# Designed miniproteins, single chains, continued (2), part 61

Each design is a single chain, and the fold is of that chain. pLDDT is the mean over its residues in the fold that is shown.

## One batch from the design tools (miniprotein)

Design m6099
Fold by ESMFold2-Fast:
Structure m6099 (fold): chain A 75 residues (1-75)
Amino acid sequence: DAGVAEVRRLGEQTLADTTRAARTKGVEVAAQIGERGLRRMHDLAVATGPAAGEVARATVGEVERVLGAAALAEA
């Protein structure tokens, strides 16, 4: 399904961008990048259907993990 593939692509891009920002720019900038990417992914997943929602949910967990680790490292 093209829609599921696009949600997966956006999720991978969001995770990569958030991870890079957390390592190079800090947790605050990474959180902003992650939030914007996850919002776009959520909107597409809602339009696409439940299978896309599962992909989006998994990506949310990975992004939250990266941000949590970065926040702990800066504390």
Scores: mean pLDDT 82

Design m6100
Fold by ESMFold2-Fast:
Structure m6100 (fold): chain A 70 residues (1-70)
Amino acid sequence: APLTAPPPAVVPQKSKEEAGQMAQAYMLSGESPKEVEEALIKAGTPEKDAKEAVKGAKELVESLKKEGAL
């Protein structure tokens, strides 16, 4: 998009990747998306990153259910 500028080059914090892994683990354990999101926020994850992590974990769980693995 012509109005979308790329962000400045900053070394990304691994907290976002770690939040994603935690969200997947909790969702696979049967935790609700709301509880996982709140747990990540309480652990110091930004709300936006927590929501994205939960979304990714939810898609993973749905894929596993579709294949009959859950």
Scores: mean pLDDT 71

Design m6101
Fold by ESMFold2-Fast:
Structure m6101 (fold): chain A 74 residues (1-74)
Amino acid sequence: MLRVYSAEELRAHLDTLPPELAALIQEYLDKYEGREITVVLVEDAAAGEVTVTFVVTKEDGTREIITRTVPLPA
């Protein structure tokens, strides 16, 4: 499953996510507060993992891509 969120949309849905995943997302949203951030969640149920990709727009209009993989709780 692939889902795309703005920072604001994702903050509204943090309570629906596993605590470990929510904590990771909150850390990066807080770190890049004030920047335009798009978050992409890719759930791989077969691997038992969620891949989180943060697309951060920098001051010069270029994009930085940060990828983290978190184990999916059972």
Scores: mean pLDDT 76

Design m6102
Fold by ESMFold2-Fast:
Structure m6102 (fold): chain A 76 residues (1-76)
Amino acid sequence: AAEREARLRRAAVGILRYLAEHPGQAFTVDELAERLGVPKEVAEEAVNMLVDGGAIRRLPDGRYVAAPGVEEALRP
C-alpha cells in the first residue's frame, strides 16, 4: 500500500512537471504514461489527483494541460 501510494505520488509529480515544462500543450494519458515510463493505470490515477487538486485541466477531448500559474508554484 505505502509503496504503491509513493509510486503514484512520484508519477503525479512527474506528470505535473512535464506539463508545466510544456505550457499550452495538451497530452493524453497514454502519452504521459509512455513519456514517464509508468503504467497507464497509474498515470490515469495520477492525472485524476492533479485535476482534483486544480494543478492540471482535463480538456473535452480527454487531453490534459497544466493549469494557469502552475509554473509559479514550481519555482525553486
Scores: mean pLDDT 77

Design m6103
Fold by ESMFold2-Fast:
Structure m6103 (fold): chain A 65 residues (1-65)
Amino acid sequence: SIEQDLALGLMRMALSAYGGKGEVTVEGDQVTVKAKFESKEDFEAAKKTLQRIAENAGLKLTIID
Protein backbone atom coordinates (compact mmCIF):
# COMPACT_ATOMS: atom_id res chain seq x y z
CA SER A 1 0.00 0.00 0.00
CA ILE A 2 0.98 3.67 -0.32
CA GLU A 3 1.09 3.91 3.49
CA GLN A 4 3.48 0.94 3.71
CA ASP A 5 5.65 2.34 0.88
CA LEU A 6 5.91 5.66 2.73
CA ALA A 7 6.74 3.85 5.98
CA LEU A 8 9.53 1.90 4.25
CA GLY A 9 11.00 5.16 2.94
CA LEU A 10 10.80 6.75 6.40
CA MET A 11 12.48 3.70 7.96
CA ARG A 12 15.36 3.89 5.46
CA MET A 13 15.77 7.60 6.19
CA ALA A 14 15.72 6.97 9.96
CA LEU A 15 18.33 4.21 9.61
CA SER A 16 20.64 6.63 7.75
CA ALA A 17 19.96 9.48 10.19
CA TYR A 18 21.15 7.37 13.14
CA GLY A 19 24.22 6.16 11.25
CA GLY A 20 22.97 2.62 10.82
CA LYS A 21 24.70 0.59 8.11
CA GLY A 22 22.55 -2.12 6.62
CA GLU A 23 19.24 -2.62 4.85
CA VAL A 24 15.48 -2.55 5.27
CA THR A 25 13.46 -5.32 3.62
CA VAL A 26 9.71 -5.87 3.50
CA GLU A 27 7.72 -9.06 2.98
CA GLY A 28 3.96 -8.57 3.19
CA ASP A 29 3.17 -6.92 6.55
CA GLN A 30 6.62 -7.73 7.99
CA VAL A 31 9.66 -5.45 7.84
CA THR A 32 13.19 -6.55 8.76
CA VAL A 33 16.01 -4.11 9.51
CA LYS A 34 19.51 -5.64 9.43
CA ALA A 35 21.96 -2.95 10.50
CA LYS A 36 25.04 -2.14 12.57
CA PHE A 37 25.28 0.99 14.69
CA GLU A 38 28.37 2.71 16.13
CA SER A 39 26.77 3.06 19.59
CA LYS A 40 24.01 1.48 21.67
CA GLU A 41 22.52 4.97 22.06
CA ASP A 42 22.11 5.32 18.28
CA PHE A 43 20.68 1.79 18.10
CA GLU A 44 18.09 2.47 20.83
CA ALA A 45 17.08 5.82 19.27
CA ALA A 46 16.77 4.21 15.83
CA LYS A 47 14.81 1.29 17.30
CA LYS A 48 12.24 3.59 18.94
CA THR A 49 11.81 5.63 15.74
CA LEU A 50 11.53 2.52 13.55
CA GLN A 51 9.00 0.93 15.93
CA ARG A 52 6.82 4.07 15.82
CA ILE A 53 6.91 4.19 12.00
CA ALA A 54 6.10 0.46 11.75
CA GLU A 55 3.24 0.69 14.28
CA ASN A 56 1.66 3.66 12.47
CA ALA A 57 1.76 1.70 9.17
CA GLY A 58 0.48 -1.60 10.63
CA LEU A 59 3.82 -3.34 9.98
CA LYS A 60 5.54 -5.92 12.17
CA LEU A 61 9.15 -4.92 12.82
CA THR A 62 12.15 -7.22 13.39
CA ILE A 63 15.55 -5.65 14.06
CA ILE A 64 18.74 -7.68 13.69
CA ASP A 65 21.98 -6.18 15.02
Scores: mean pLDDT 83

Design m6104
Fold by ESMFold2-Fast:
Structure m6104 (fold): chain A 67 residues (1-67)
Amino acid sequence: MSIEELKTKLVNLLIKEGRASSEEEIYQHLREGDFSIIEFAPIAKKLGISREELAKVVVEMAREARA
């Protein structure tokens, strides 16, 4: 699975679980350095990836949010 596919799945999962209301809100949290909306262990399990792979996706999204 590509990083781009994982970004899309992560955004959709966070919205579906009520952790954020929109993709814009998710990127706002990441821009502010607030990762509290992302519970790494349960979210990585739901996405079918390792916590290390999830961390790479989140770091990339945070870089994009600050660009």
Scores: mean pLDDT 81

Design m6105
Fold by ESMFold2-Fast:
Structure m6105 (fold): chain A 127 residues (1-127)
Amino acid sequence: MKIDEKGEKRVLLLGNGSNLKDVETAIKAIAAEGKTPVLYTESAAKIAEELGIEYIYLGSLEDLVERALEAGVDEVVVLLEPGETVDDLQGLLRYIVDALRAEGVPVRGRTLEELEEIVKEWEEKKK
């Protein structure tokens, strides 16, 4: 369901972190929806800082599930390539997703194209 409560919803951004442009686009999209990005890598936190976007930094992947729950994460967004699903995740990211789902946190996959559309619509409103 659509939640447009500015600054009240916290979104944990998950991905492999290898594509910094996708991370930047995801942070912008989360902020454009009036939500606060929750980040666990220094590179993602630095991107949010450089963009002037308010964020929550959890630090390492160690105890990420517990830290995310304590930080009041309302949803998880997983960065996906076209044709991927959340269930295609492997290893540590899959375990984190499954653990958060078990605690009742909704998890959704978003492609770069979906995130770029959100950012473009927001940037057009700035004019």
Scores: mean pLDDT 75

Design m6106
Fold by ESMFold2-Fast:
Structure m6106 (fold): chain A 83 residues (1-83)
Amino acid sequence: SELSLQELLLKILELIAQGKSVEEINKELNVNFNPNFLEKLKEIIDNSKDAEEFKEKLSELLPGLPDSFLEKLANTVFEIKKK
């Protein structure tokens, strides 16, 4: 079954935070994302010092996401980065 847009975005960010390549992400999720988009997400993850900065940068890239969902994404990414 296909993931919802929110579930798909969360899973992409989890895989990027775990160090997965664009090829591995596209294969695991059965999708063909633009490499430039996935690289921008990686840059946001790598260059954000904390969850607040991550939320700000992600909101600029993907305007219109609910704040509650941005909070969930930020917390998930930074929990993985602590490992």
Scores: mean pLDDT 79

Design m6107
Fold by ESMFold2-Fast:
Structure m6107 (fold): chain A 74 residues (1-74)
Amino acid sequence: MAEVEEEAEKIIKELEALKETADAAARRVIDLAIAMIKHVLRDESLTPEEKRKSIEAIKKATDEELAKMRAAAA
């Protein structure tokens, strides 16, 4: 459990740092990602391994969405 929480905290900190230079649309995507990660951590029906995989999937989807937004803005 503690390791999953530590990894989640690192990802949240990275997202919060990215948010500092992000526009309003990107900030909304980042805020949603942080909220989803926190929701996964609170879900007592999930094992630590399932939580880790869900958090990794959220991070990947967020990175892809931010990349698409950058491409669409060009």
Scores: mean pLDDT 80

Design m6108
Fold by ESMFold2-Fast:
Structure m6108 (fold): chain A 116 residues (1-116)
Amino acid sequence: MRKEFEEYLEKAREEIVKLSEEDRKKLGDILIAAGKGMAEVDKELAEALIELGKALKTSREAAEEALERLREKLLESSPEVAQAGALALTQAASQVKEAEKAAEYFSKAQEAIHKL
């Protein structure tokens, strides 16, 4: 289960780093908004989502670093927090047409958490 979750998060990361600058910045804005909405669920998750959104708007390298930090946070989180994070990522990526495959992988990561 944890291995499936990690595998789908890695596949989603690979799809996100392939995004154009325009699509990456659009995803960044959506994730900043999603992170602000998560502050009452988990403060560290909210901060990690906002940081990822900001990183996506700066550079591919910053996005890769922020994605790794978010991955670590999700893996160390309770199943409930990890599920909330995976759901937020799925919903954000689904709003960007070019990120559809990343949204599919985040959705599969969320499904893997339900078995924990």
Scores: mean pLDDT 83

Design m6109
Fold by ESMFold2-Fast:
Structure m6109 (fold): chain A 64 residues (1-64)
Amino acid sequence: SAVDEALAALEAGDYEAAIKAMTRVPGVDERTARLLANAVKEGLITPEGAKRAMEQLGADAAAA
């Protein structure tokens, strides 16, 4: 899935690939993807935390 692809890229430190994968998740725009990738890069959240945020945004978008 796009979420799992984004997680793998974040864990690898490939933030460009992570942002591209994140934008394919429903409810995740490019700004949100960049914020999540930067938060992981800065150590503010874990890659797993970013995955949970993407899953929540996708669920919220699917419910709307």
Scores: mean pLDDT 81

Design m6110
Fold by ESMFold2-Fast:
Structure m6110 (fold): chain A 92 residues (1-92)
Amino acid sequence: SRITSLKNQLVDNFKAMIEAIENNDAEAFEKAGKNMLKAIKELAKLGEKETALAGLDSLISLAETAKKENPSLAEVAEKLIKEAEELKKEIE
């Protein structure tokens, strides 16, 4: 159930990132993104590497969209992309 809980946290924080984009809320976007990265790190440690990598790709894609379409989120999005890309290299 720990893996299931972490997968749920991944999905919930991804949805929170989408909501933060809709609300133009940089603080909520950063918080959700960091929580998503934390869940991904734990999933990778538990051997769920495929799920972790898919989660990172989803986060990077969403943050790239946010950076392009929402200038107020660009700085936070760029930071999250860099952290996600670094984690992806560690997992791969």
Scores: mean pLDDT 89

Design m6111
Fold by ESMFold2-Fast:
Structure m6111 (fold): chain A 75 residues (1-75)
Amino acid sequence: ARLDALREELELLSDHYSFDEVIDAVATYLRALGFSDEEVERIRARAKQAKAAGMSREQVLDLILEEVERVEKKR
């Protein structure tokens, strides 16, 4: 599934890259999947807000995947 591929990439990136670099990689991947710039920026903003609120990296990645799935189900 597309979400499984995204999860694997996020897990690999999280060990070697900064949070901002991981979020930028997610944005690029979502655009490649046909997400609009508005949808991508909303997901990025949500992830950054969650991180600022003290959520763990794992919790933020799970939140990103949940938002992606929610948007995908409307397509």
Scores: mean pLDDT 74

Design m6112
Fold by ESMFold2-Fast:
Structure m6112 (fold): chain A 73 residues (1-73)
Amino acid sequence: MKFPKLSPKDAEAAERLVVTALTRPDDLALLRELVRQAKAEGVSMEAFEVAARVLEASGHPELAAAVLRFAAE
């Protein structure tokens, strides 16, 4: 897989989303709120795509799909 080089801000946002999703996989409301906040702060779609790829590679395709769905809102 190819992982694009993210800005420090986008990389931090992607890592935060992955850690939150893996730590609290049943708290989709929190995950949605974090995606909403990241979008409001100007985090790129590429950061959400990277977070989704990491989640899918970690065996959580449902969380990957949730991140991308919330990012598309």
Scores: mean pLDDT 81

Design m6113
Fold by ESMFold2-Fast:
Structure m6113 (fold): chain A 94 residues (1-94)
Amino acid sequence: SREEELIRVIEETRERVLAIMEKNNAPQHIIDSVERQFELALELARQGRLDEAVREVEGALNSLILEFQELGLEEAAAELRAIQAETRARVAAL
């Protein structure tokens, strides 16, 4: 189903984002905030609220990208933008 496919996309995106945060020693409060946003996105997707789930993922990625830019982590911010673009393409294909 579209719901199951979106849940997989969100879970895979979360794993990739967590790996980038770990690699760049992101502050714990940023990790906690991003994980909370992904948990909300997954719950929204399970409820069939797919557009809201996508908006929550977009919000999490946009916030993290801005934070990494402010920290001077330009390469990591670029990697996150690439993940965001790929996630958008995968969602559009659902």
Scores: mean pLDDT 90

Design m6114
Fold by ESMFold2-Fast:
Structure m6114 (fold): chain A 86 residues (1-86)
Amino acid sequence: SLLEQIEAERAAFLARLPEQVARREEQEAATPETEELRRWREEREKKAEELAKELGVSVETIYRAERGDPEALELLIDRALELELK
């Protein structure tokens, strides 16, 4: 189910949380954007939009979770649990 997928992604995100945060901080430090980085973000955006629609949350919430925001990730899990119970 979608809940099982989100729980698996949560474990993966928590394990790589420092890497995701460091990546965002490096970009915020005005590192130059490459064509590959833009393409990678575009692919990620499409996945985030699909997931956001299924969970009934904003795409920004998905991006926050990807950045290693534990509150956003917990919100996604709560939404998935609510949908599965209903």
Scores: mean pLDDT 60

Design m6115
Fold by ESMFold2-Fast:
Structure m6115 (fold): chain A 61 residues (1-61)
Amino acid sequence: EKVERLAEALRRLRANPYDAEAQSELVKIVNEILKEEKPKNIQEAGDVVRRAIAEARRLLA
């Protein structure tokens, strides 16, 4: 569900990098994912975000 929303935001930004609504949605989704995964440090947070983006990119293919 969140990964699908992330994929849609990334698709919109790929077409128009200045889409302010898509930029705002991307930030909101990333923050929601981090809140659910509860990373203990910056390294874990980076790993969580990278995995979420990779999954979203698979949905775009």
Scores: mean pLDDT 80

Design m6116
Fold by ESMFold2-Fast:
Structure m6116 (fold): chain A 64 residues (1-64)
Amino acid sequence: MSEEQAREVFERLQELAKRGELTFERVRELLAEYGVELSDEEIERLGVAAVTGDRETAIALLLK
């Protein structure tokens, strides 16, 4: 995906976190919309990044 799409995904993940809906299932569904597949370990790190506002870590995980 592009860096612009990665920023969009991060925003959507933060919205899920604010709603208390940030689960492995919801994250996988969101990533599938962009053709991205991450391991459970990477999804956990992405979730932590979304909760803590660590945009740089989230973008790095999405652009690997």
Scores: mean pLDDT 83

Design m6117
Fold by ESMFold2-Fast:
Structure m6117 (fold): chain A 64 residues (1-64)
Amino acid sequence: GDATRLGQAIRDALLSQGYPGIIANMYSELAVDLTRQEGADAALDRILSLLPDSVRAAIRARLA
């Protein structure tokens, strides 16, 4: 589903940028929860606003 796909993309993007697994999992879980509450587009915008450009680019590449 959209929540699972977004969560995995965010987790994998953070891991690819050298973030610890605990941080990557935290953002993944937040993305899943936000997607279930307010939808995938709003969740993505909120998560992207919290992260640096390199991570944002990695997330967008995984969702393209």
Scores: mean pLDDT 85

Design m6118
Fold by ESMFold2-Fast:
Structure m6118 (fold): chain A 80 residues (1-80)
Amino acid sequence: MAEEVKEKTKKLLKEGKSVAEVTTNVANILVDEADKGASREELYEMVEAAAEALKEAGVPEEQVEAVKKALLTVVDDALS
C-alpha cells in the first residue's frame, strides 16, 4: 500500500493538483485504510511514501514536513 500511495501522489502532482489537494487525497486514503484495519505502522509507512513522492517532485522540505505532520495527525485521529 505504501508504494501505491507514492505512485498515486506522483500521478496527482503530474496532473497539476496542488500540494493541498494531494494532501487531502492521501488523508482520505489513510482514513479508509485505518477503517479497513491497517496498523499504525502501516499508515505511518504510507505517510512516509507520500512525503518521499513530494520531495522527488521538488516540493520544498519545509512544506513536505508540514504535510507529513498534518498526515500523521490524521492517522492518530483515525486510530483514536
Scores: mean pLDDT 85

Design m6119
Fold by ESMFold2-Fast:
Structure m6119 (fold): chain A 93 residues (1-93)
Amino acid sequence: SLEKALEALDEFYQSAKDYLVRAAERVGPEVAELVKKLSPEDAFAVLMIAAALRHLPPEEVRRLVEQWMLEKGYSPEVARAAGEAAAEIAREL
């Protein structure tokens, strides 16, 4: 059913956010707290950007994710934290 498909999609986005938060925790607890402010959909987008850019230097992944987050209207601190978490994930892929 459509309802079950939408629930599965919401669970998938939340799993993506949980994965991004765990990567952020490896950088630091303060970074993880900032990353928790992302919507699950935006956290999924950050993971996809990190995966697509995994062959770039971690600093470039961080910068590009930070820029995208700022364009989405997040604060500079949250944008930087998401960039750091994305760079960590790209390094592990």
Scores: mean pLDDT 87

Design m6120
Fold by ESMFold2-Fast:
Structure m6120 (fold): chain A 69 residues (1-69)
Amino acid sequence: MAAAREEAQRYIQEAIAALEAGDTLAAVRHIGRAMEVASPEQRKLLREALERLGQGDVAGAIELLRKAL
């Protein structure tokens, strides 16, 4: 149980780092991996982050990812 939570947090942190580096494709892959191990509440925030990325709102996506940690 702790391992799955740590894994979700790691993928979310990697997604944030990818977005800060300008690598949206890497960020989307990390978010997808996080969703496989995330809680239902985290998955809601991750889905909203993906929606913001689809709209070009990188800053909004990063805020939602930080909220999911």
Scores: mean pLDDT 83

Design m6121
Fold by ESMFold2-Fast:
Structure m6121 (fold): chain A 90 residues (1-90)
Amino acid sequence: SMETERKTREAARRVAEETGRRAAAEAAGLIVARELNERGEEKSYEEIYELVRREMERLEKQAREAMEKLGEDIDRGVEEIKRAVERLAS
């Protein structure tokens, strides 16, 4: 609903201001709005604020885990290149 979308936008803005994590808060707000609208649920601003905060924390944890994995994958790729260069030099 338009009311759910408004409340999630306001909650996401507040979370962004409190945390300095604008992109994560905005993404969390969009996800929460979509889920509530798909379920046809209406919630208070306070409930939505807590849902947005929780979703932001989940997204940040997921992003950190993905970045750590990407770092490991890059290191493996560089090691393979190093071994290829060493083979050509021998």
Scores: mean pLDDT 86

Design m6122
Fold by ESMFold2-Fast:
Structure m6122 (fold): chain A 110 residues (1-110)
Amino acid sequence: GAALAAARAAIEEAEKLLKEATDPDVKLALRAVLLRLEAFLAELEGKEFEAEVHEGLADIVLAVLSKRNPELAAAVREYAERVVEAAARGRTEEALAAIRELYEKAKELS
């Protein structure tokens, strides 16, 4: 469905930006969003245990980022919610835009 396609496109964009990132805090921000998207994809596929594992991993990454850069961690929480909500509605372009905005914001705050 549209949500599945949007989630996969968002994951690919996050993975691409993660490969381009050099700053450790930017990498943590992108890994947190990627893990939240992978959790959402697992939920859409009926993989409840995998979804819980990915959500737990995202929380760990965010906890690490919160200690290093609390302002960036707050931005990641807000943008991750926007990305997942856009993907859930099948709004691929909105999900991609939110990931790209987070990437630019993460570079600014790092």
Scores: mean pLDDT 90

Design m6123
Fold by ESMFold2-Fast:
Structure m6123 (fold): chain A 105 residues (1-105)
Amino acid sequence: SLEDFLAQAKKLLDEIYSSEEISEELKKQGFALLRDLVEKNLLEDFMQTDVGSEFITLMTGISPALMKQDPTRYEMLIRGGLAGLSEEEWIEGVKEGKKVLEALK
């Protein structure tokens, strides 16, 4: 359910925020969560929640403002990342996402 995905995302978000280094297991869990959301056709609903938009910002480095301005482009960028990101690109994405979220505080 969407509620289960939000609970998982909140747990991962808290773990990533509190970590200096992002473990391979946390990266894989983040990817798996987003892929499952796509497969179950829940990504759009997830994106529209506060927790979901914050989690996606962390993963992609994209401001939550883009989701409200152009949700179709926002979704396409997430899907593209899931299809094409390497481990190295994933690390860079999470680093950028952390910077974006810290700047919003």
Scores: mean pLDDT 71

Design m6124
Fold by ESMFold2-Fast:
Structure m6124 (fold): chain A 66 residues (1-66)
Amino acid sequence: SEETKEKLRKAVKELVERGIPLTDERVEELAKKFGVSKEEVKKIYLEISVEEGVKELEAAVKKVTS
């Protein structure tokens, strides 16, 4: 369900924010826990990593170009 995917996104976001790498073993654990495919976990991880990377880039650009 969409609610399950949102909970998965929150769990992945916490890992990214805490600097915990998403290893293949962690992907398997999250896939089992949330009842989704490993590909879905990897897709969500990529989306969140891009979002966090964009925030970091925006902050860096703002600091040096302001």
Scores: mean pLDDT 76

Design m6125
Fold by ESMFold2-Fast:
Structure m6125 (fold): chain A 95 residues (1-95)
Amino acid sequence: EILKKIDEIIENTKDEHLKEALESLKASVEGLEEEYKKTKDKKKLEEIVEGYLQGVGELEKLASTTKDEELKEKLLEIAKLLEKKAEEIRKEIEE
């Protein structure tokens, strides 16, 4: 779902800077998902949480610079999904 929403914005944007930023974010999220599948180590899970929260910050920054209200809403929706994923992993660490 997260990766699909990022792809939708990439496919529909003419802003090359936004496209490059989102392609970089997509690669980072894919890496975090693969690391999560491989690790049971709490310290590595904390690093994965940090990675998702960095992605949230990048999306919030992109949303703050756009004048397109629909694009802003889509970027913030993806940020909320990343934040939710970080919170789920954080709860797993605290168990």
Scores: mean pLDDT 83

Design m6126
Fold by ESMFold2-Fast:
Structure m6126 (fold): chain A 71 residues (1-71)
Amino acid sequence: MDKERAKRIADALLERAQSLGGPVAEEAVKKARDYIEKGDYVKAALYASNGLLKAGASPEEIGRLAQEAVD
C-alpha cells in the first residue's frame, strides 16, 4: 500500500472514530492523529481501526470504510 492509500484509510477511520464519540473513540483519535503527524499512516489506520472495534464497530464496517476511502 502506498502512503496516499494508507492516508485515505487512516483519514476515513479517524472520521468514523470522531463521529462515534466517547472515551474509547477519543483515545483512538488521539493515537491516530499522533501517527499521522509522524507520517506513519499504516499505524494511524491500525490504531483507529482497533479503537473503532473497542467502541463497538464491526470488522465489516471497518473494512467497508477502508475500501470506500481508496475507491
Scores: mean pLDDT 78

Design m6127
Fold by ESMFold2-Fast:
Structure m6127 (fold): chain A 72 residues (1-72)
Amino acid sequence: AAERDALNLALVRAANEVIRFGESQPEVDLDELQKRAEEAARRLEAAHPGWTVEVKARVEDGEIYVEVRARR
């Protein structure tokens, strides 16, 4: 329970950090946004062995979306 709860909070925080970074830019660089998302995913996987973490950033109609998933 505690591990899953900690990972869930970390996923939400990572998604919000990527979104805030993108929204702070006058023009969204999707490649840089995705690079930050992948770096966050790798850090979460290192901190939570046995879990696979996917973080994907996208832009739709000028809005930034970040999908976060964890699986084992």
Scores: mean pLDDT 77

Design m6128
Fold by ESMFold2-Fast:
Structure m6128 (fold): chain A 66 residues (1-66)
Amino acid sequence: SLQQALDELRKAIAQGATDKEAYDLAVELLQKVLGLSEDEAIDLINQFPGKDGAERSLNALESLLG
């Protein structure tokens, strides 16, 4: 579920995942949960604001939850 994806991303970041690792995880989770292609998941994350890949990824998943 989308909530489980957000929880997994938050856990990875809390455990010291790099910005790239957090971003790559978010791309994978969006593909799995929403059935997006890799390119569609990348485009979705990149439309959200954030100072780095981790923050953009969090903002994308949080926005999708409402």
Scores: mean pLDDT 84

Design m6129
Fold by ESMFold2-Fast:
Order: C-alpha cells, then sequence, then structure tokens
Structure m6129 (fold): chain A 61 residues (1-61)
C-alpha cells in the first residue's frame, strides 16, 4: 500500500478524533464505525488506527 493512502487515512482519523474530544457521542460513533469496518482494513491500516486511538486516550488522560 502507498504511504500516501496511509497518510490520508491518518488525517481522516485524527480529524474524527479531534471532533470526538468535544462530543462524547462523536467518539462512540467513531468507535462503532471503526469496529464495523475493521475487518476490511489492511494490517498496516489496523496498526495505524490502534496507534491513533492509543495516542488519543493518552492525550485525554
Amino acid sequence: MSQETLERLKEEIRKMLEEAKKDPNKLKDFINYISSRYKDYTEEQKKLIIEELENFFKEME
């Protein structure tokens, strides 16, 4: 997979998580969306998603 595709996914995830910081319902929607689509992602995309989520929760508390 191209690094450009991974960077695009990273930006979209970060944008969604930034919105989720302001609204708990957006966080729930995001987690449900990712969970439903998780099997369709490549191993690299899955690792990226997990890493972004870990970073998000570390920043929140």
Scores: mean pLDDT 75

Design m6130
Fold by ESMFold2-Fast:
Structure m6130 (fold): chain A 66 residues (1-66)
Amino acid sequence: EFEKEFDKIIEETIKEVLAAPTRDERNVAVAKGANKIIELAEKHGLSDDEINELVRRFAERVREAL
């Protein structure tokens, strides 16, 4: 299920960001999460516009949790 995989990637990313002691490591964790979102969206056949919106929503949810 797309929504469950999407939420799992967000949860994993938040966990990695919170565990990261430096800004650089936090940035790497967010980038890894974003790449997983892109791969998930591509797997489900989403358009580039839809992928861009999902990455934006992912970034917002991660930022709000911090």
Scores: mean pLDDT 84

Design m6131
Fold by ESMFold2-Fast:
Structure m6131 (fold): chain A 64 residues (1-64)
Amino acid sequence: SLSVPQELVLGVLDLLAANPEGLTRKQLAERLGVSESTVDRILAELRARGVPVVEKDGRYYLAP
C-alpha cells in the first residue's frame, strides 16, 4: 500500500477529535490543504490502524 505522510494522518485524527459533530470530506481537505482523494486515503489508513472512523450523512467523526 502507498504510505501517506504521518503529519496528515495525525492532522485528520486531530480534526476529527476536535470536531465531534463531524466534518465533511471537503472540509477535511480544505483544512489540511489536500485533495479529497488524499482525505479518502488518510481515512482508510486510520481505519486500517484500528481508529473507529465512522461516516453518517457525508460527515466523518470518531465513534465514542
Scores: mean pLDDT 83

Design m6132
Fold by ESMFold2-Fast:
Structure m6132 (fold): chain A 94 residues (1-94)
Amino acid sequence: MTPEEAEEKVKEAEELLKSDDPEKRVEAARLLREAVRTGDPEIARRVLPLIEELLKDDDPEVQREALGALFLLSHHPDPEIAERALKLLEEALK
């Protein structure tokens, strides 16, 4: 996936995130997970706050997909991003 393709997935996820339909918010989390696979720290920094919002979602499937994306971010090659994601993951599992 190119960085441009990853940015397009983030934009699509931002729109789906606003939906009242939990299935669309699940799709948003999946798109964000795919975008972070690039390892691009700029993409990861844009994705982190969106994942944090999805972790607060009332739908358990949305929360589960968001945790999956957060787990990938906790293994990010940028140590600042990885540490921030790990802290969010630890808080979500309390």
Scores: mean pLDDT 82

Design m6133
Fold by ESMFold2-Fast:
Structure m6133 (fold): chain A 53 residues (1-53)
Amino acid sequence: MKEIREKLSEEERNYRLERKRDFLKALGVDYTDEEIEALDDSELARLAQEKAK
């Protein structure tokens, strides 16, 4: 069960990474792929708040 979920999670992780990348590009932030992958939802929300100001 876990093995199947882990493989499915990889597709979900790639999708989330692409969404984060597009979001950061819209904010004008030039991050590396490793930095984008390290960003959590709290950091993304903070960046969105700063952009809204």
Scores: mean pLDDT 69

Design m6134
Fold by ESMFold2-Fast:
Structure m6134 (fold): chain A 76 residues (1-76)
Amino acid sequence: MIEELLQRLVERGALTPEQAQILLEASKVADEKEMTRLLQRALDLIDESEVSDEAEIDLGVAEVAIATLLTTSREL
C-alpha cells in the first residue's frame, strides 16, 4: 500500500526516489497509517489538478504536503 502510493507520487514527479525510500523505511518502524493518509491526500490533489484545470498551485500544495510528511518522519 505505502509502496504503491510512493511509486505513484514518484511517477507524477511530486516525490523523489530518495524521499520514497525514507518514507518506506520509516513505515516499518511506526506511523504507517499517518504516512498513508498524507500520501493519499497528496496524490488526490495531484489527480484533481490534472483533471480539473491544470492548476499548478494545487500540485505545489501537494508537494509541500509531502515535504511536511518527510520532515515529520525524519525524526527517526
Scores: mean pLDDT 60

